Designed miniproteins, single chains, continued (3). Designs and how they scored, part 32

Each design is a single chain, and the fold is of that chain. pLDDT is the mean over its residues in the fold that is shown.

## One batch from the design tools (miniprotein)

Design m9089
Fold by ESMFold2-Fast:
Structure m9089 (fold): chain A 74 residues (1-74)
Amino acid sequence: MGKVNQYLQTKYKATLEQLRLLQAASPDKEVTREMFDMLVDMVKQKVPTAVRLERLREFARRHGIEPAPVDPPA
């Protein structure tokens, strides 16, 4: 379990960031749908997680979508 857990945490962190981008896009249904379609297509093509995340970030930036803030500065 230990070694698998470390690997999964790394993958989950990248996946969570992808989800945050989708959540930030949620007010725009067309942008959200396009991001989701991109993610599904990349997963089907077995695109590396880092590449998928970077492409989603680039897409979000082009549409003025920012990931939701995680923690307020305190």
Scores: mean pLDDT 65

Design m9090
Fold by ESMFold2-Fast:
Structure m9090 (fold): chain A 96 residues (1-96)
Amino acid sequence: SEAQEAIKKGEEVNGVKGSIEGFELDEEENITNMYFEAEFYDSKTGKKITVKLKIKDFEIEEIEVKGEDEEALEKIKEELKKIEEEIKKKVEEAKK
């Protein structure tokens, strides 16, 4: 929770810095689309990795990942997939 608030404010936590660029609401004020940008730093190399996400209906529709380290890029992609699964699980629980 503290780490999530720090990231939302653009503060760096454990080499992760991110911001929510925007979201779209439908006519009933439900969030339908969300745009997120995050910067990660590899602790071993100090190299920067930038991730841009487009989320629609609580699914990751578009992922853009840029960086110099292929191994770190693969780890971030795996972590993003886990986040997508967690979001889907929370949405299913909320519908019950």
Scores: mean pLDDT 56

Design m9091
Fold by ESMFold2-Fast:
Structure m9091 (fold): chain A 98 residues (1-98)
Amino acid sequence: SERLEELRKRLTEIFKKVLKLDEETAEEFAQGFVDAMVNEEVDEELVEKLASLMTEEQFEEFEKAVDEAIKELQLPASEQMALGLLLSQVKVKILERS
């Protein structure tokens, strides 16, 4: 899907900017997010890794950037809900540490 490829590219840039990840690592996380969304499966390892890499404040910046990407790409409601679920799972893991 052209839309999913564009989402992957946007997520890669967001991971690089917010989490200061290198290109290869950012692309791996972006692909993992898209795959989890498409397959409607919880990648617990991905969620744990993402939660370990960001503070609560960085998560807020990340969530805002993802929300803007969703709006710009005009993602369907089903894809928005899937991304929202993934973001919620990462947030819960971050908050459990505070």
Scores: mean pLDDT 81

Design m9092
Fold by ESMFold2-Fast:
Structure m9092 (fold): chain A 55 residues (1-55)
Amino acid sequence: MLEEAYEFGYEMGKAGVEPSKVGEMVARQLAPVASDRELAEAIRAAVEGAKKGLE
């Protein structure tokens, strides 16, 4: 999960998507199936990936 979230964020960042929007996308996709803890961790991983991708 976390590796996939980070990679997703990285690819989105490379495409020019803002990290905050990537976090919202991951939150929407995982909210129905993930716990609050898993959600928070996945959002963080995706946002970190997106920041790296934007570089």
Scores: mean pLDDT 78

Design m9093
Fold by ESMFold2-Fast:
Structure m9093 (fold): chain A 67 residues (1-67)
Amino acid sequence: MEGPAVRALQRLFGLPVDGVADEEVRKAIRLFELAFGLPKTGEVNDEVRAALNAALAQLGLPPAPED
């Protein structure tokens, strides 16, 4: 996986921002899914994207970047 949602997750978790979902990004997604009570898939799906937008709003950041 790659794209703006992955870049947003990489920024949120302090990982290199390259837009590629490597093993570290997948671990971060699974931790994010656990925190929000979502299935631990390690993949950016609609539920993860919705939770990401909620987390960004909590931090006072704009919604997830456009594709």
Scores: mean pLDDT 69

Design m9094
Fold by ESMFold2-Fast:
Structure m9094 (fold): chain A 77 residues (1-77)
Amino acid sequence: MPVPYLVLDPRNMTRTQAIQVLNQMRDMSRDNPVISREIGRIRSYIQGNTQARQWIVDNHNPSTVRRIDRMYQDLQR
């Protein structure tokens, strides 16, 4: 299962570069709708859709949510 928050280095990449990587991961996972949806939700959150964060909270443990939130914060600078 691709785990976007483990492959992104948000301190050494721009938000645009992170979105490009997530788009590539989603394209590679297009035959798996569950994984494609997860990547799409994380991408939407990074792009500023805070409603996508609620889906992440509902589908991940608290430590994973904190890692994704940190990635989001680092990519918004």
Scores: mean pLDDT 75

Design m9095
Fold by ESMFold2-Fast:
Structure m9095 (fold): chain A 62 residues (1-62)
Amino acid sequence: LKAVVDEALKIMRDGGLEGAIKGYELLRQGAAQSADPANAVAGATRALEITREKLEKEQAAK
């Protein structure tokens, strides 16, 4: 799981808002494979929703 979290954070750091979406999607997939997926998936899903709203807001400015 640590490797998935580290990869997600790296993608977010390098890819801006689109990278953040991809990073959180990867984190959510990895969290679903964990020993305690419920808490991990819930946190990742909420972060993904917030990040998607920010991306949609920026796309609307185009």
Scores: mean pLDDT 68

Design m9096
Fold by ESMFold2-Fast:
Structure m9096 (fold): chain A 84 residues (1-84)
Amino acid sequence: MKEEEEKLEKAKKEAEEQTLAIAELAIKQAQTTKPEDWDPTAKVGKLLLALINGDEESAKKLADELELDETSQENLKKIAEKLK
């Protein structure tokens, strides 16, 4: 049905917009919060900042601390590229 295809595409676009908004919020939280007070969201924001700045060492350390699998790391790299 054509209506189901349009609904699926709209949901995919909305999910992408929400993901980018959450990523920007996480980055802001990482920038405004001290490292000792970082929750997992702030750590994800710091990892995104490290990826945007090309800081591979910090990105790897944060990914290891967050126990991120390879798929999650690749998804975060794609988000970082969109935020550049």
Scores: mean pLDDT 73

Design m9097
Fold by ESMFold2-Fast:
Structure m9097 (fold): chain A 99 residues (1-99)
Amino acid sequence: DEIRERTIELLVEHTGLTREQARILVDAVLERVKDRLEEILSMSAEEILSLSQAETAELLGISVPALRSFLRELSERLGRPVTLDDVKYVLLLIREALR
């Protein structure tokens, strides 16, 4: 998947994440937004970075409590804290990979 690989490479390039950590994070986010890629492409970078917790949960197709569980599970898998800002940054890089 070209979008997947490009997003992983961008995340590794722009963060201190290992390739394996980047793969885990990108795969988890892409699985949730794969049917919403056109909506993500239509958003500006500023709009993505300004998403609230509730708006991010809606974009991922999950509830706010499910988003909290999603962040916890990702933190456990990566061995580091994963925040809402980390997820929004991945959404930004998915948008960049789509352009």
Scores: mean pLDDT 87

Design m9098
Fold by ESMFold2-Fast:
Structure m9098 (fold): chain A 77 residues (1-77)
Amino acid sequence: FMEKLKKEFAALDEKIKSLDPEEASKAVSKFVADALIESLLHSLGVSEEKLDEAKKMSAEELNKLFAEWVEKVRKER
């Protein structure tokens, strides 16, 4: 996970050097959001394959998945 994050961050850093400040800010915001989602899903035991699927989902779909997971964990207690 961390190695993948570092590689993606390095690629982003190279790209933002040639972008306008507004575009760079948007790219950084997107990267941070994706990294937080990946970190959260990884901590929940989601496999690498599922992480790639999650990246393709909208924020609403991801929020629904988290809500369902929380309910499942609570119910299994």
Scores: mean pLDDT 65

Design m9099
Fold by ESMFold2-Fast:
Structure m9099 (fold): chain A 73 residues (1-73)
Amino acid sequence: EEALRELVKGAKAFLDGNYEEAIKHFEKASEIARKEGREDLARASETFGNAAKAYLNGDKEKADEYIAEASRI
């Protein structure tokens, strides 16, 4: 599954502290998931991408909010 592969790559990059790479993969996962009709996966991927962007910008509090939001999808 293409969307899931990109989500896994994003998660790996995020865990490695490579937030720029994580953002790229999460954005791609969201786009592919939408094309596959997987709206919940698309929203989760987009929200994890927002979390990675917040970490990259030094806003850990906002990043934690996005992670909590994505985990509820």
Scores: mean pLDDT 83

Design m9100
Fold by ESMFold2-Fast:
Structure m9100 (fold): chain A 86 residues (1-86)
Amino acid sequence: SEEEERAREVIENIPAALAEIKRAKAAGDGDLYIQGAVSLRKLLEWLEKNFNWEPDEEAKEAVKEGEELEPKYEELLAKRAEEAAK
């Protein structure tokens, strides 16, 4: 199905997504780092739930990092919503 093709594309792009998150973190771009890490976690959880995809150790670490950053992501979304409301 088209969803199975999308899942394969997401899996193939995990290394690139991890590299972008690492780059944002190294550059001190906290907002991009938080957003990237949480977004990747959600994609990885979507793969596990819908396609029985089993994460390797690097992907498991990425899920944990995104989970730990979730409160900061909520603060980031609240800040963006406040700026948009002004």
Scores: mean pLDDT 82

Design m9101
Fold by ESMFold2-Fast:
Structure m9101 (fold): chain A 61 residues (1-61)
Amino acid sequence: SEKEKEEEIAALEKEKAQLEQTLEEEKQKFEANPSPENLARVRDTEVQLGIVDIKIAVLKL
């Protein structure tokens, strides 16, 4: 239903905001210590953000 879609979009927008904060923190850690492990964390969070953006876009169709 439309209401269920709106609630799911709202939940995904909150998840996106949390992931954006996590990404900022991970980027700071990578800048302080540019290790493969810290780079992998940044890349993983970027991928997760991309997936959330696609999910939001699909629900808005």
Scores: mean pLDDT 89

Design m9102
Fold by ESMFold2-Fast:
Structure m9102 (fold): chain A 78 residues (1-78)
Amino acid sequence: VSNDQLVQQTRDLIATARELAKSLPADEQAKIDAQVAKIETDLANADKNNMQQLIQVEASAGVLHIRVVVLVKAEEKE
């Protein structure tokens, strides 16, 4: 896995989380947007030559993605 691939995977996870969040109430969407902005800032400030830092940012995006999936599933049942 290249550093560029980790950056792209992070961006893909963020984009997918945003798309899924569109089915949530506006207040939940605002919270997800705030978390996305934080992860994007962390990614922008990350040392692109440090694979460990990029893996950590990608992991944060993955956790956000899982959280959004859970929230969407809960909303669909209510």
Scores: mean pLDDT 80

Design m9103
Fold by ESMFold2-Fast:
Structure m9103 (fold): chain A 87 residues (1-87)
Amino acid sequence: KKKDEAYKELVEKANELAEYARSLGVPQAKADAIKAYVEKAAGYLKSNPEKALEYMDKAIDIAKEAGPEVLKRAEEIRQLLLEAINS
């Protein structure tokens, strides 16, 4: 039950992060890639936490290229993912 709520929150925040990145002028392809990797991370939350972190790290790498504001938001999502894995 708690991991289902975390999944929904992570997917919602992935969408919000993509919209935020686009509002800052980040190319759609990069914003979409960040969103896709966060959604993959959320999808592996219950079945394979190691793969969840791997996909989240891929999202972080693209967020670093997008700029410090996008990176800050992506790191906040990474902390939510870690909390969900450890709960």
Scores: mean pLDDT 86

Design m9104
Fold by ESMFold2-Fast:
Structure m9104 (fold): chain A 76 residues (1-76)
Amino acid sequence: MPRGTAETARRLVEWLRSNDLSLELKVGLIRRYLEDTPNPPAEALRILLEYLETELDRSDPRVQALIAEIRRRLAA
């Protein structure tokens, strides 16, 4: 797997943790990563999934949509 892409996901999560951003901006940045990286490695997807499930508001439909998309990609 491309280690650089998983490292990019790790750096994105750390940046999101370090900056006081709205949920909308956090969701937007994760969506942008998925759009810019059409076939991310499973390690990158797992990093983003863990962040979404543990650190963002899971009741938000945008967060739920990203979790569903990442789970779909991991199942493929």
Scores: mean pLDDT 79

Design m9105
Fold by ESMFold2-Fast:
Structure m9105 (fold): chain A 91 residues (1-91)
Amino acid sequence: LEEELERALRNFERQAAELGKAVDRERMEALVRRIREDRENQAEHLAEAAETMREYAEEAEKNIEELAQALGSARMAATYAERAKELVESL
């Protein structure tokens, strides 16, 4: 991931150097600094997205557990109802 971001930065620096033949060192340093800041912000956004997905996965696991418990309770109730019916029919 960081390697992909570094490659994108290097590719942009190369394209910027080819497109902008302005020898203004101060402008180039400002652009490089801005690109580095954007790269750091992209890494932060990716980390935030990963954290959000982790939260969704955890919530999904809890929902699956709750559903499994509800299904277990329903099956147990159905089993008891069937056994009660058999007992009544045996009377």
Scores: mean pLDDT 62

Design m9106
Fold by ESMFold2-Fast:
Structure m9106 (fold): chain A 81 residues (1-81)
Amino acid sequence: MVLELVTPSGERVRVEVGEDDSKGQVLDKIAEAAPELAPGAAFLRGVLTAIGEIDEPASEEEARELGRRVEELAALFAELD
């Protein structure tokens, strides 16, 4: 599966996600694809670790939701800089 994400600077990035990737692996791949998304991915990684979901497999829908949430967080963090 491929996620298409938009960085706070307006750059479009594509992230390849495997069907067996955990939620943590999805977030790691997003962070590696665009440095601007890394703070948002790290925040969600912390939340998922705290609630015990970091190692759970991500469905296609869940992977897309994680991507969208990272975009929202990255935009907020960019405004704080």
Scores: mean pLDDT 84

Design m9107
Fold by ESMFold2-Fast:
Structure m9107 (fold): chain A 87 residues (1-87)
Amino acid sequence: SLSAEEVETILRIAVQEARELLANVTTPEEAKEAIEQLEKVREKLREIVEEALSNETDPAKRERIREAFEEAEREFERIIKELQEKA
């Protein structure tokens, strides 16, 4: 199973990739496709986080995972909102 540090790294990379995707979108059609892609990424990240939390017993590490996921979700929401304005 993934450690808290590995989950934090996966979430940071996913957010960076989402930002790069937003930066490269130039048409409404690309924006719609990007939104669908990011929604699927969010589902996968939620699954990864849920599995990590189910295997983590340390309360401090569980809090780190939850906080990292909440931060990633806020960033995804901001990126998706910006993409929606382009669609």
Scores: mean pLDDT 89

Design m9108
Fold by ESMFold2-Fast:
Order: structure tokens, then C-alpha cells, then sequence
Structure m9108 (fold): chain A 65 residues (1-65)
């Protein structure tokens, strides 16, 4: 269980970190040009990240019941 949770967490963190890093760089650049552009980048990437986080949370909850 512990190893499964760690592997799942590491995978989720890696995916979200990659998405967040890309989004953060795009937000930083877009913020210099347009606040609306920064908002759009943030909303789209966080929507995907939230889906991944929810899946991880649900799977961890099942393992830790």
C-alpha cells in the first residue's frame, strides 16, 4: 500500500509539476503582455491538473480505507 501510494503520488506530482511549470512560465510571459492571456493559461492548465489530483485523491482514499 505505502509503495503504491508513493508511486501514484510521485506520478501525479510529476505530471502536475510539468504542467504547472509550463503554465507558470506561460503565465509569467503572458502577464507581461496581457492579464487576460495569463488568466486563460492558468484556467486551462489548472482544469487538467485538478482532474489528475482528484483521481489521485480518490485512489489514495480507497487504499487507505
Amino acid sequence: VREQIKALRDETVKRIFELAREAAEQIEEASKVSPDAAMQVKREFFRKANEIVLEELEQIAKLLE
Scores: mean pLDDT 77

Design m9109
Fold by ESMFold2-Fast:
Structure m9109 (fold): chain A 82 residues (1-82)
Amino acid sequence: DSEETRKGLIETLSLAPREKLVEVVENNKLLDEETKNRLVEAIRNGDLEGFVELLDELEERDPEAAEELRRKLFSVVNETIE
């Protein structure tokens, strides 16, 4: 993906509270525990660049899980900016 796509996703995710992003990851039933832990740690550390890189890795390994996670993350962002 382009650098612009990655930056856009980082900016979008920064609009949501970290606690809500963590909740989305923890409640996802398609993710294995290792992937959940890595994503949650990136969020807790404020490393949204690392979070997006992990999401890109997930998309290569399990595109369905990545799509579901993206959909839930965008839902939380939209709820926050409402």
Scores: mean pLDDT 79

Design m9110
Fold by ESMFold2-Fast:
Structure m9110 (fold): chain A 80 residues (1-80)
Amino acid sequence: SNEKKAEEKREEVKRLIEKLKEIAKKSKNEDLKEDIELLIERMEFQLEYLENLPPEDALKELEEAIEYLKKFIKEVEELE
């Protein structure tokens, strides 16, 4: 069902947010840490907002959020 798919994608976004929190906690770069913290805040707000949308609309936004977060994490992990 679309509801079950939305729940699974919400859990994926939550896992990616936790990964970002770990990266931010370990970072010594204050600018990067601040950027990550702002991204986390935005994503947590988006998750709360999406709970009020129809599952079909929520699924599209959740998939876009997942792809964005995966790309961002990959780019950050490539920093030395």
Scores: mean pLDDT 85

Design m9111
Fold by ESMFold2-Fast:
Parts: structure tokens; C-alpha cells; sequence
Structure m9111 (fold): chain A 75 residues (1-75)
């Protein structure tokens, strides 16, 4: 977890950073940490757009919005 979080923060706009962000988001969802997962997915969307992967960025943004709503309902 710590290594993935650091890799995602250090190199978010690289292919390696995108992979780290995706793995981190998946782990956070598994742990039911939906608010943190939504933030990571928002960062993933920005990173994907910077790499020209607009379709994947749109998918990440949609997922982030979904998990942000889940976090609100979990209160």
C-alpha cells in the first residue's frame, strides 16, 4: 500500500504512475475506503488525460463519481 501510494504521487503522469493509481484505487475499494478511492480515481482520470487516453480518463472520472456517492451513503 505505501509503495503504491508513493509511486502514484511521485509519477502520476506516466504509464507506471497510472498503473500504481489503478492498483491503489482497487485496493481502497476492496477495503471499503470509498472516499479515498474516489480521490485516487479522480487523480487517475487527470493522469490518463495528460497521456491522451481520453476514453479511459472518462471511465475513471465516472468511477470516481460513483464511489464518491457510495462514501456519502456510508455515513
Amino acid sequence: MEALKKAAEENPNTEEGVQALLQLAEELVRQKKYEEAAKVLEQLSRSLRSLGKDVLADEAELAARYYRKQAEKAK
Scores: mean pLDDT 78

Design m9112
Fold by ESMFold2-Fast:
Structure m9112 (fold): chain A 86 residues (1-86)
Amino acid sequence: STEELKAQFEELKKKLEEYVESALRNKDDIDKVNELYTKAENLYFQLLLIAGDLPEEEQKKVSPVLREMEELLAKVQKVRADVENS
């Protein structure tokens, strides 16, 4: 149901945010940053799949949330890129 998809989306969003926050708190541990990024990225792909299964009106509501999640992933990617260029 739409209600179940929305609940799952919110749960995965929260988990993605937790992984990003953990990565940003552990910037000096690149192995941990890479692990947490992979977990967050996998959750982002799951969010995209759920969004695609939502009705059009609900997709419009989650679109800005997906952009926010992309921005969080970009912050972790910057940490990873800064290490690779050092």
Scores: mean pLDDT 87

Design m9113
Fold by ESMFold2-Fast:
Structure m9113 (fold): chain A 89 residues (1-89)
Amino acid sequence: DNAAQAELARAQAALFETAAEVAREAGKDELAEVLRRAAEVLREVADALAAGAPIPEEVIRRAAEVDRKLEEHREELLPILEEALKKMA
């Protein structure tokens, strides 16, 4: 279901937006920027899914780049995501 997948992608984008704020407040500016870009990519994926359109190849490439950058920050990422989830609950 494209609509359900789009809503999931929007929920993930909201999580990464909140995580970017948490990272920025913690002085982790590079991680905050990566999380902000992750949220942007997820919103573009959600828009394509909601429209029933194929996800543009450029968006897929940007998603892979962001995923690689998040993996580089793996040790910092988990505590930031946990704090963002608590802030959203």
Scores: mean pLDDT 86

Design m9114
Fold by ESMFold2-Fast:
Structure m9114 (fold): chain A 94 residues (1-94)
Amino acid sequence: MDLRERLLRAAREFLEKHPNFIDEVQKFVEELKKRGELKDEDIPAVKAAFYYLAARQVGEEVSVEELAEIFGVDPETLERMIEKMKELFPELFG
C-alpha cells in the first residue's frame, strides 16, 4: 500500500469539492511570509498540514508522525501548522 498515492488521491478528491482552497492556502502563506510569521523552512510543514487535513476530510486515516517523516518536518511544527489551518478554515476543519 503506497501512502503517498493515497495522500495524492485524497488531496485531489478534497480539491474537487473545494476548488479555491489551494489559492486560499497560497494567499495565507504569502501573507504570513510578508509579516515575518512564516519562514521558508516552514513551507514543507504547511504542505504536510494540508495533506493531513485533506486526507482526514475524505476519510483517509493518516498520522502526524507519518506525514512529518514523508515531508521531512518536525512533528511539533506540523501540529502547529495543522492548528493554524483549522483556525483559518474552521468551517472545513474546526
Scores: mean pLDDT 77

Design m9115
Fold by ESMFold2-Fast:
Structure m9115 (fold): chain A 84 residues (1-84)
Amino acid sequence: MSVQEKVDKAVAEAAKKHAGSSPEEVAKAAEELVRKTFGDQAKKVTASAHRGTIGGRPVVTVTVTLELKDGTVVTASATAQVPL
């Protein structure tokens, strides 16, 4: 599995699991999952989340940027429907 695929999976999992939480909590959960996945290889992890609407349904979108110690930068985003 590529670095991109691992980040995409972690971000999507955090978004789905925490979609009903505040954007700040979703961002924190995504950051923690990415940091845990890459451990000592992660130099910096930043995350942001916001709420929006797609097709009249409330959603949360989270974006994570991972910087590895080798200088590689990977960005992943996931959108999940907010529970009613």
Scores: mean pLDDT 83

Design m9116
Fold by ESMFold2-Fast:
Structure m9116 (fold): chain A 100 residues (1-100)
Amino acid sequence: MLSEEELLARLRAILSEIGASEESIAAVTGLFRAALARMSPEQRALLQEALLRMERLSTEDKEKAMIYLISAFGAAAQGRLDEAARLLRGLLAWLDRVEA
């Protein structure tokens, strides 16, 4: 498992690549830290898989994947862990289709 700082660095790189502002990057990374604090090891593993797979996508598909990921972070940060897990699994299923 990658460290929180390694996951955060990868998240920031994707956000920068898709043209997110510094303010948006700060907001999303804050939400990510709050989400990670509430996530189970199993949910963190799903998140790591999603981030690593997103790195290989086109910029357009990275933008689409990031919407799912931000929604999952929001759910987890609010303690809605089942919804966060559902959103992460939905992202992975979408990645399976895009990568095919």
Scores: mean pLDDT 85

Design m9117
Fold by ESMFold2-Fast:
Structure m9117 (fold): chain A 105 residues (1-105)
Amino acid sequence: KEVIEKAIELVEEVLKKDPNNSLAWATLAGLYYVQGKKEEARKLLDKALEIDPNNEFAKKVKEYMDANDIEKVKELALRGASGLAVKEGKYDLAREFLNEARKIR
């Protein structure tokens, strides 16, 4: 599977267990945006900010989405997925996502 597909699968698994995880909703929004699903990505981001209006990660995802900076959205989404993978004890996935994020300039 592509890294973005693996990240989506991981984040959807997290949300299945905890639907109030604002970071997970914002991460999923960024991943959908990277796939070109921009309208769906906006709705997912709105959900993240509805759960936690002070979520700095979600605010940064919104900022880069509003700027149409797909590379920065991808970097943030992969870093978010890496953090969620660590929380799930999936350290190999966390390293894979972080390494992909670090390739973005």
Scores: mean pLDDT 88

Design m9118
Fold by ESMFold2-Fast:
Structure m9118 (fold): chain A 66 residues (1-66)
Amino acid sequence: AVAALAARLVERSGLSRARATRIAREVVELVQKGQGKEAVELLVRETGLDVDTANELLVLAALHLL
């Protein structure tokens, strides 16, 4: 879950692996708590990606939690 999301964040945003892993961990924790809106807001704030792209990454993260 965290590793898969971190890899996508590096690919889409050009972030360092360390920063992507930190953000991915925070997003996964928020999703596990049912705080999807907060997870999207965090992604937009930390990466500068559009809300639509952030929502796509959130769906991918949720699928990888299975």
Scores: mean pLDDT 77

Design m9119
Fold by ESMFold2-Fast:
Structure m9119 (fold): chain A 99 residues (1-99)
Amino acid sequence: MRSIVELVESALNAGLDREQQIELLAEAYGISRSTAAAILNGSEKGKKAIEELIKKETEKILKEQYETFGIYIPKEEQEKIIKRSVEGTLEKLKELMAR
């Protein structure tokens, strides 16, 4: 499944311009073009949007794991997983946007 990093890297490798990258990201994640632009420019608004997207996806996966396999992850560990995923995503996006 494509992460935000994989989607942005694929767009850059395909030679898409900034406006095309914004449109692709907005469509893929159901966010506004202004939010997609904020993510790509590394603004605080963009960082918060990434945190919300990763939190929502992680909570969905953990719920499905609990309902299907009875695997329960405590809230503190869930928050730790989300934080690490957010930090890793932000670092990789910063590296990609420096190309």
Scores: mean pLDDT 78

Design m9120
Fold by ESMFold2-Fast:
Structure m9120 (fold): chain A 67 residues (1-67)
Amino acid sequence: MEEARKLIEEADKAVQNGDAEKARELYLRAGDVSAEWAAEQGSTPDAVAAGRALIERNAERKAEEAK
């Protein structure tokens, strides 16, 4: 959980630095860590999928902001 948040913070810094590719990669990685953690905690498959979709969408938006 907290590891995913740390990755998101690093992604935000990459956005501030104008590194859209790195920001997107870090956001997607945070999504992977978060989804994996949620699955281990017994979250339903649809809840995990929804979380992943949200992270992917946020990664796209942040990559646009970094441009």
Scores: mean pLDDT 69

Design m9121
Fold by ESMFold2-Fast:
Structure m9121 (fold): chain A 96 residues (1-96)
Amino acid sequence: GKEEVLKLKEEKIEELRKRLEELKEEAKKKPLSVPEAIGRVLRLIGEALDYEAEIREKAEKEGLSEEEIKEILEEFRKEANKIIKEALKVLFSEVS
């Protein structure tokens, strides 16, 4: 049902947060070059898109309405975008 889809959404958000923490640790050990930092962000975006597709497939299989699917995916995108913005700040912030 809808609860299984919401659990999957939360699990995928936690996976993105784990990736963000790994990127924070990497950035603390050595400053990344601009191409390396871009590569890390593109990989994170790709993972978020794959997770969105998996959530949609699960929601369709569980028989959710298109409106319910749209709402769940919009909330996933909002949270994923927050994580991506934090990654951009971490990787491109000047340590002053």
Scores: mean pLDDT 85

Design m9122
Fold by ESMFold2-Fast:
Structure m9122 (fold): chain A 85 residues (1-85)
Amino acid sequence: LSREALLEASELGVAVIKGAVLLTVGGSKEDLREAAERIREAIERARRARRRVAGTPQAELLLADLDASIEGGELMLEKLEEAIR
């Protein structure tokens, strides 16, 4: 469970980095839309992982890590959507 949650947080982190790179080097609108979709999917998986670990013993740090990853993902998604607009 904890390992799965950390993997989902890591996958979201990778999706965020890819989005940031595309914004920095100037990706096409199609590339930006694809990156935004990957981040949305990763956020949903991270939220699902968060729900699974919530209420388990010693979940505090893991929940904090997941919440931080989700927040970072949402911020990057907002930036990508603004760039597509």
Scores: mean pLDDT 83

Design m9123
Fold by ESMFold2-Fast:
Structure m9123 (fold): chain A 78 residues (1-78)
Amino acid sequence: MSAEEAAARAEADPELTARLEAIAAEAAEKAAKAKSREEFEAILREAVERGARLIAEALGDPAAAEAVLAAWEATVAA
């Protein structure tokens, strides 16, 4: 599965999209309170991994996790 296909499937599911937005919002709040670069990076990495796992679980396709992880890493880094 390509990252574009994984993203399109995630966007097609409003419940999944809402959960991903919640993870991103929580990560942003934690990142704003981070006391060190290591803490900031750990928060972002955890958020991306949680998002990828949630999408893989929702789609029922473990192969989707890696494609989504790459796409979400690009989104979080932006």
Scores: mean pLDDT 71

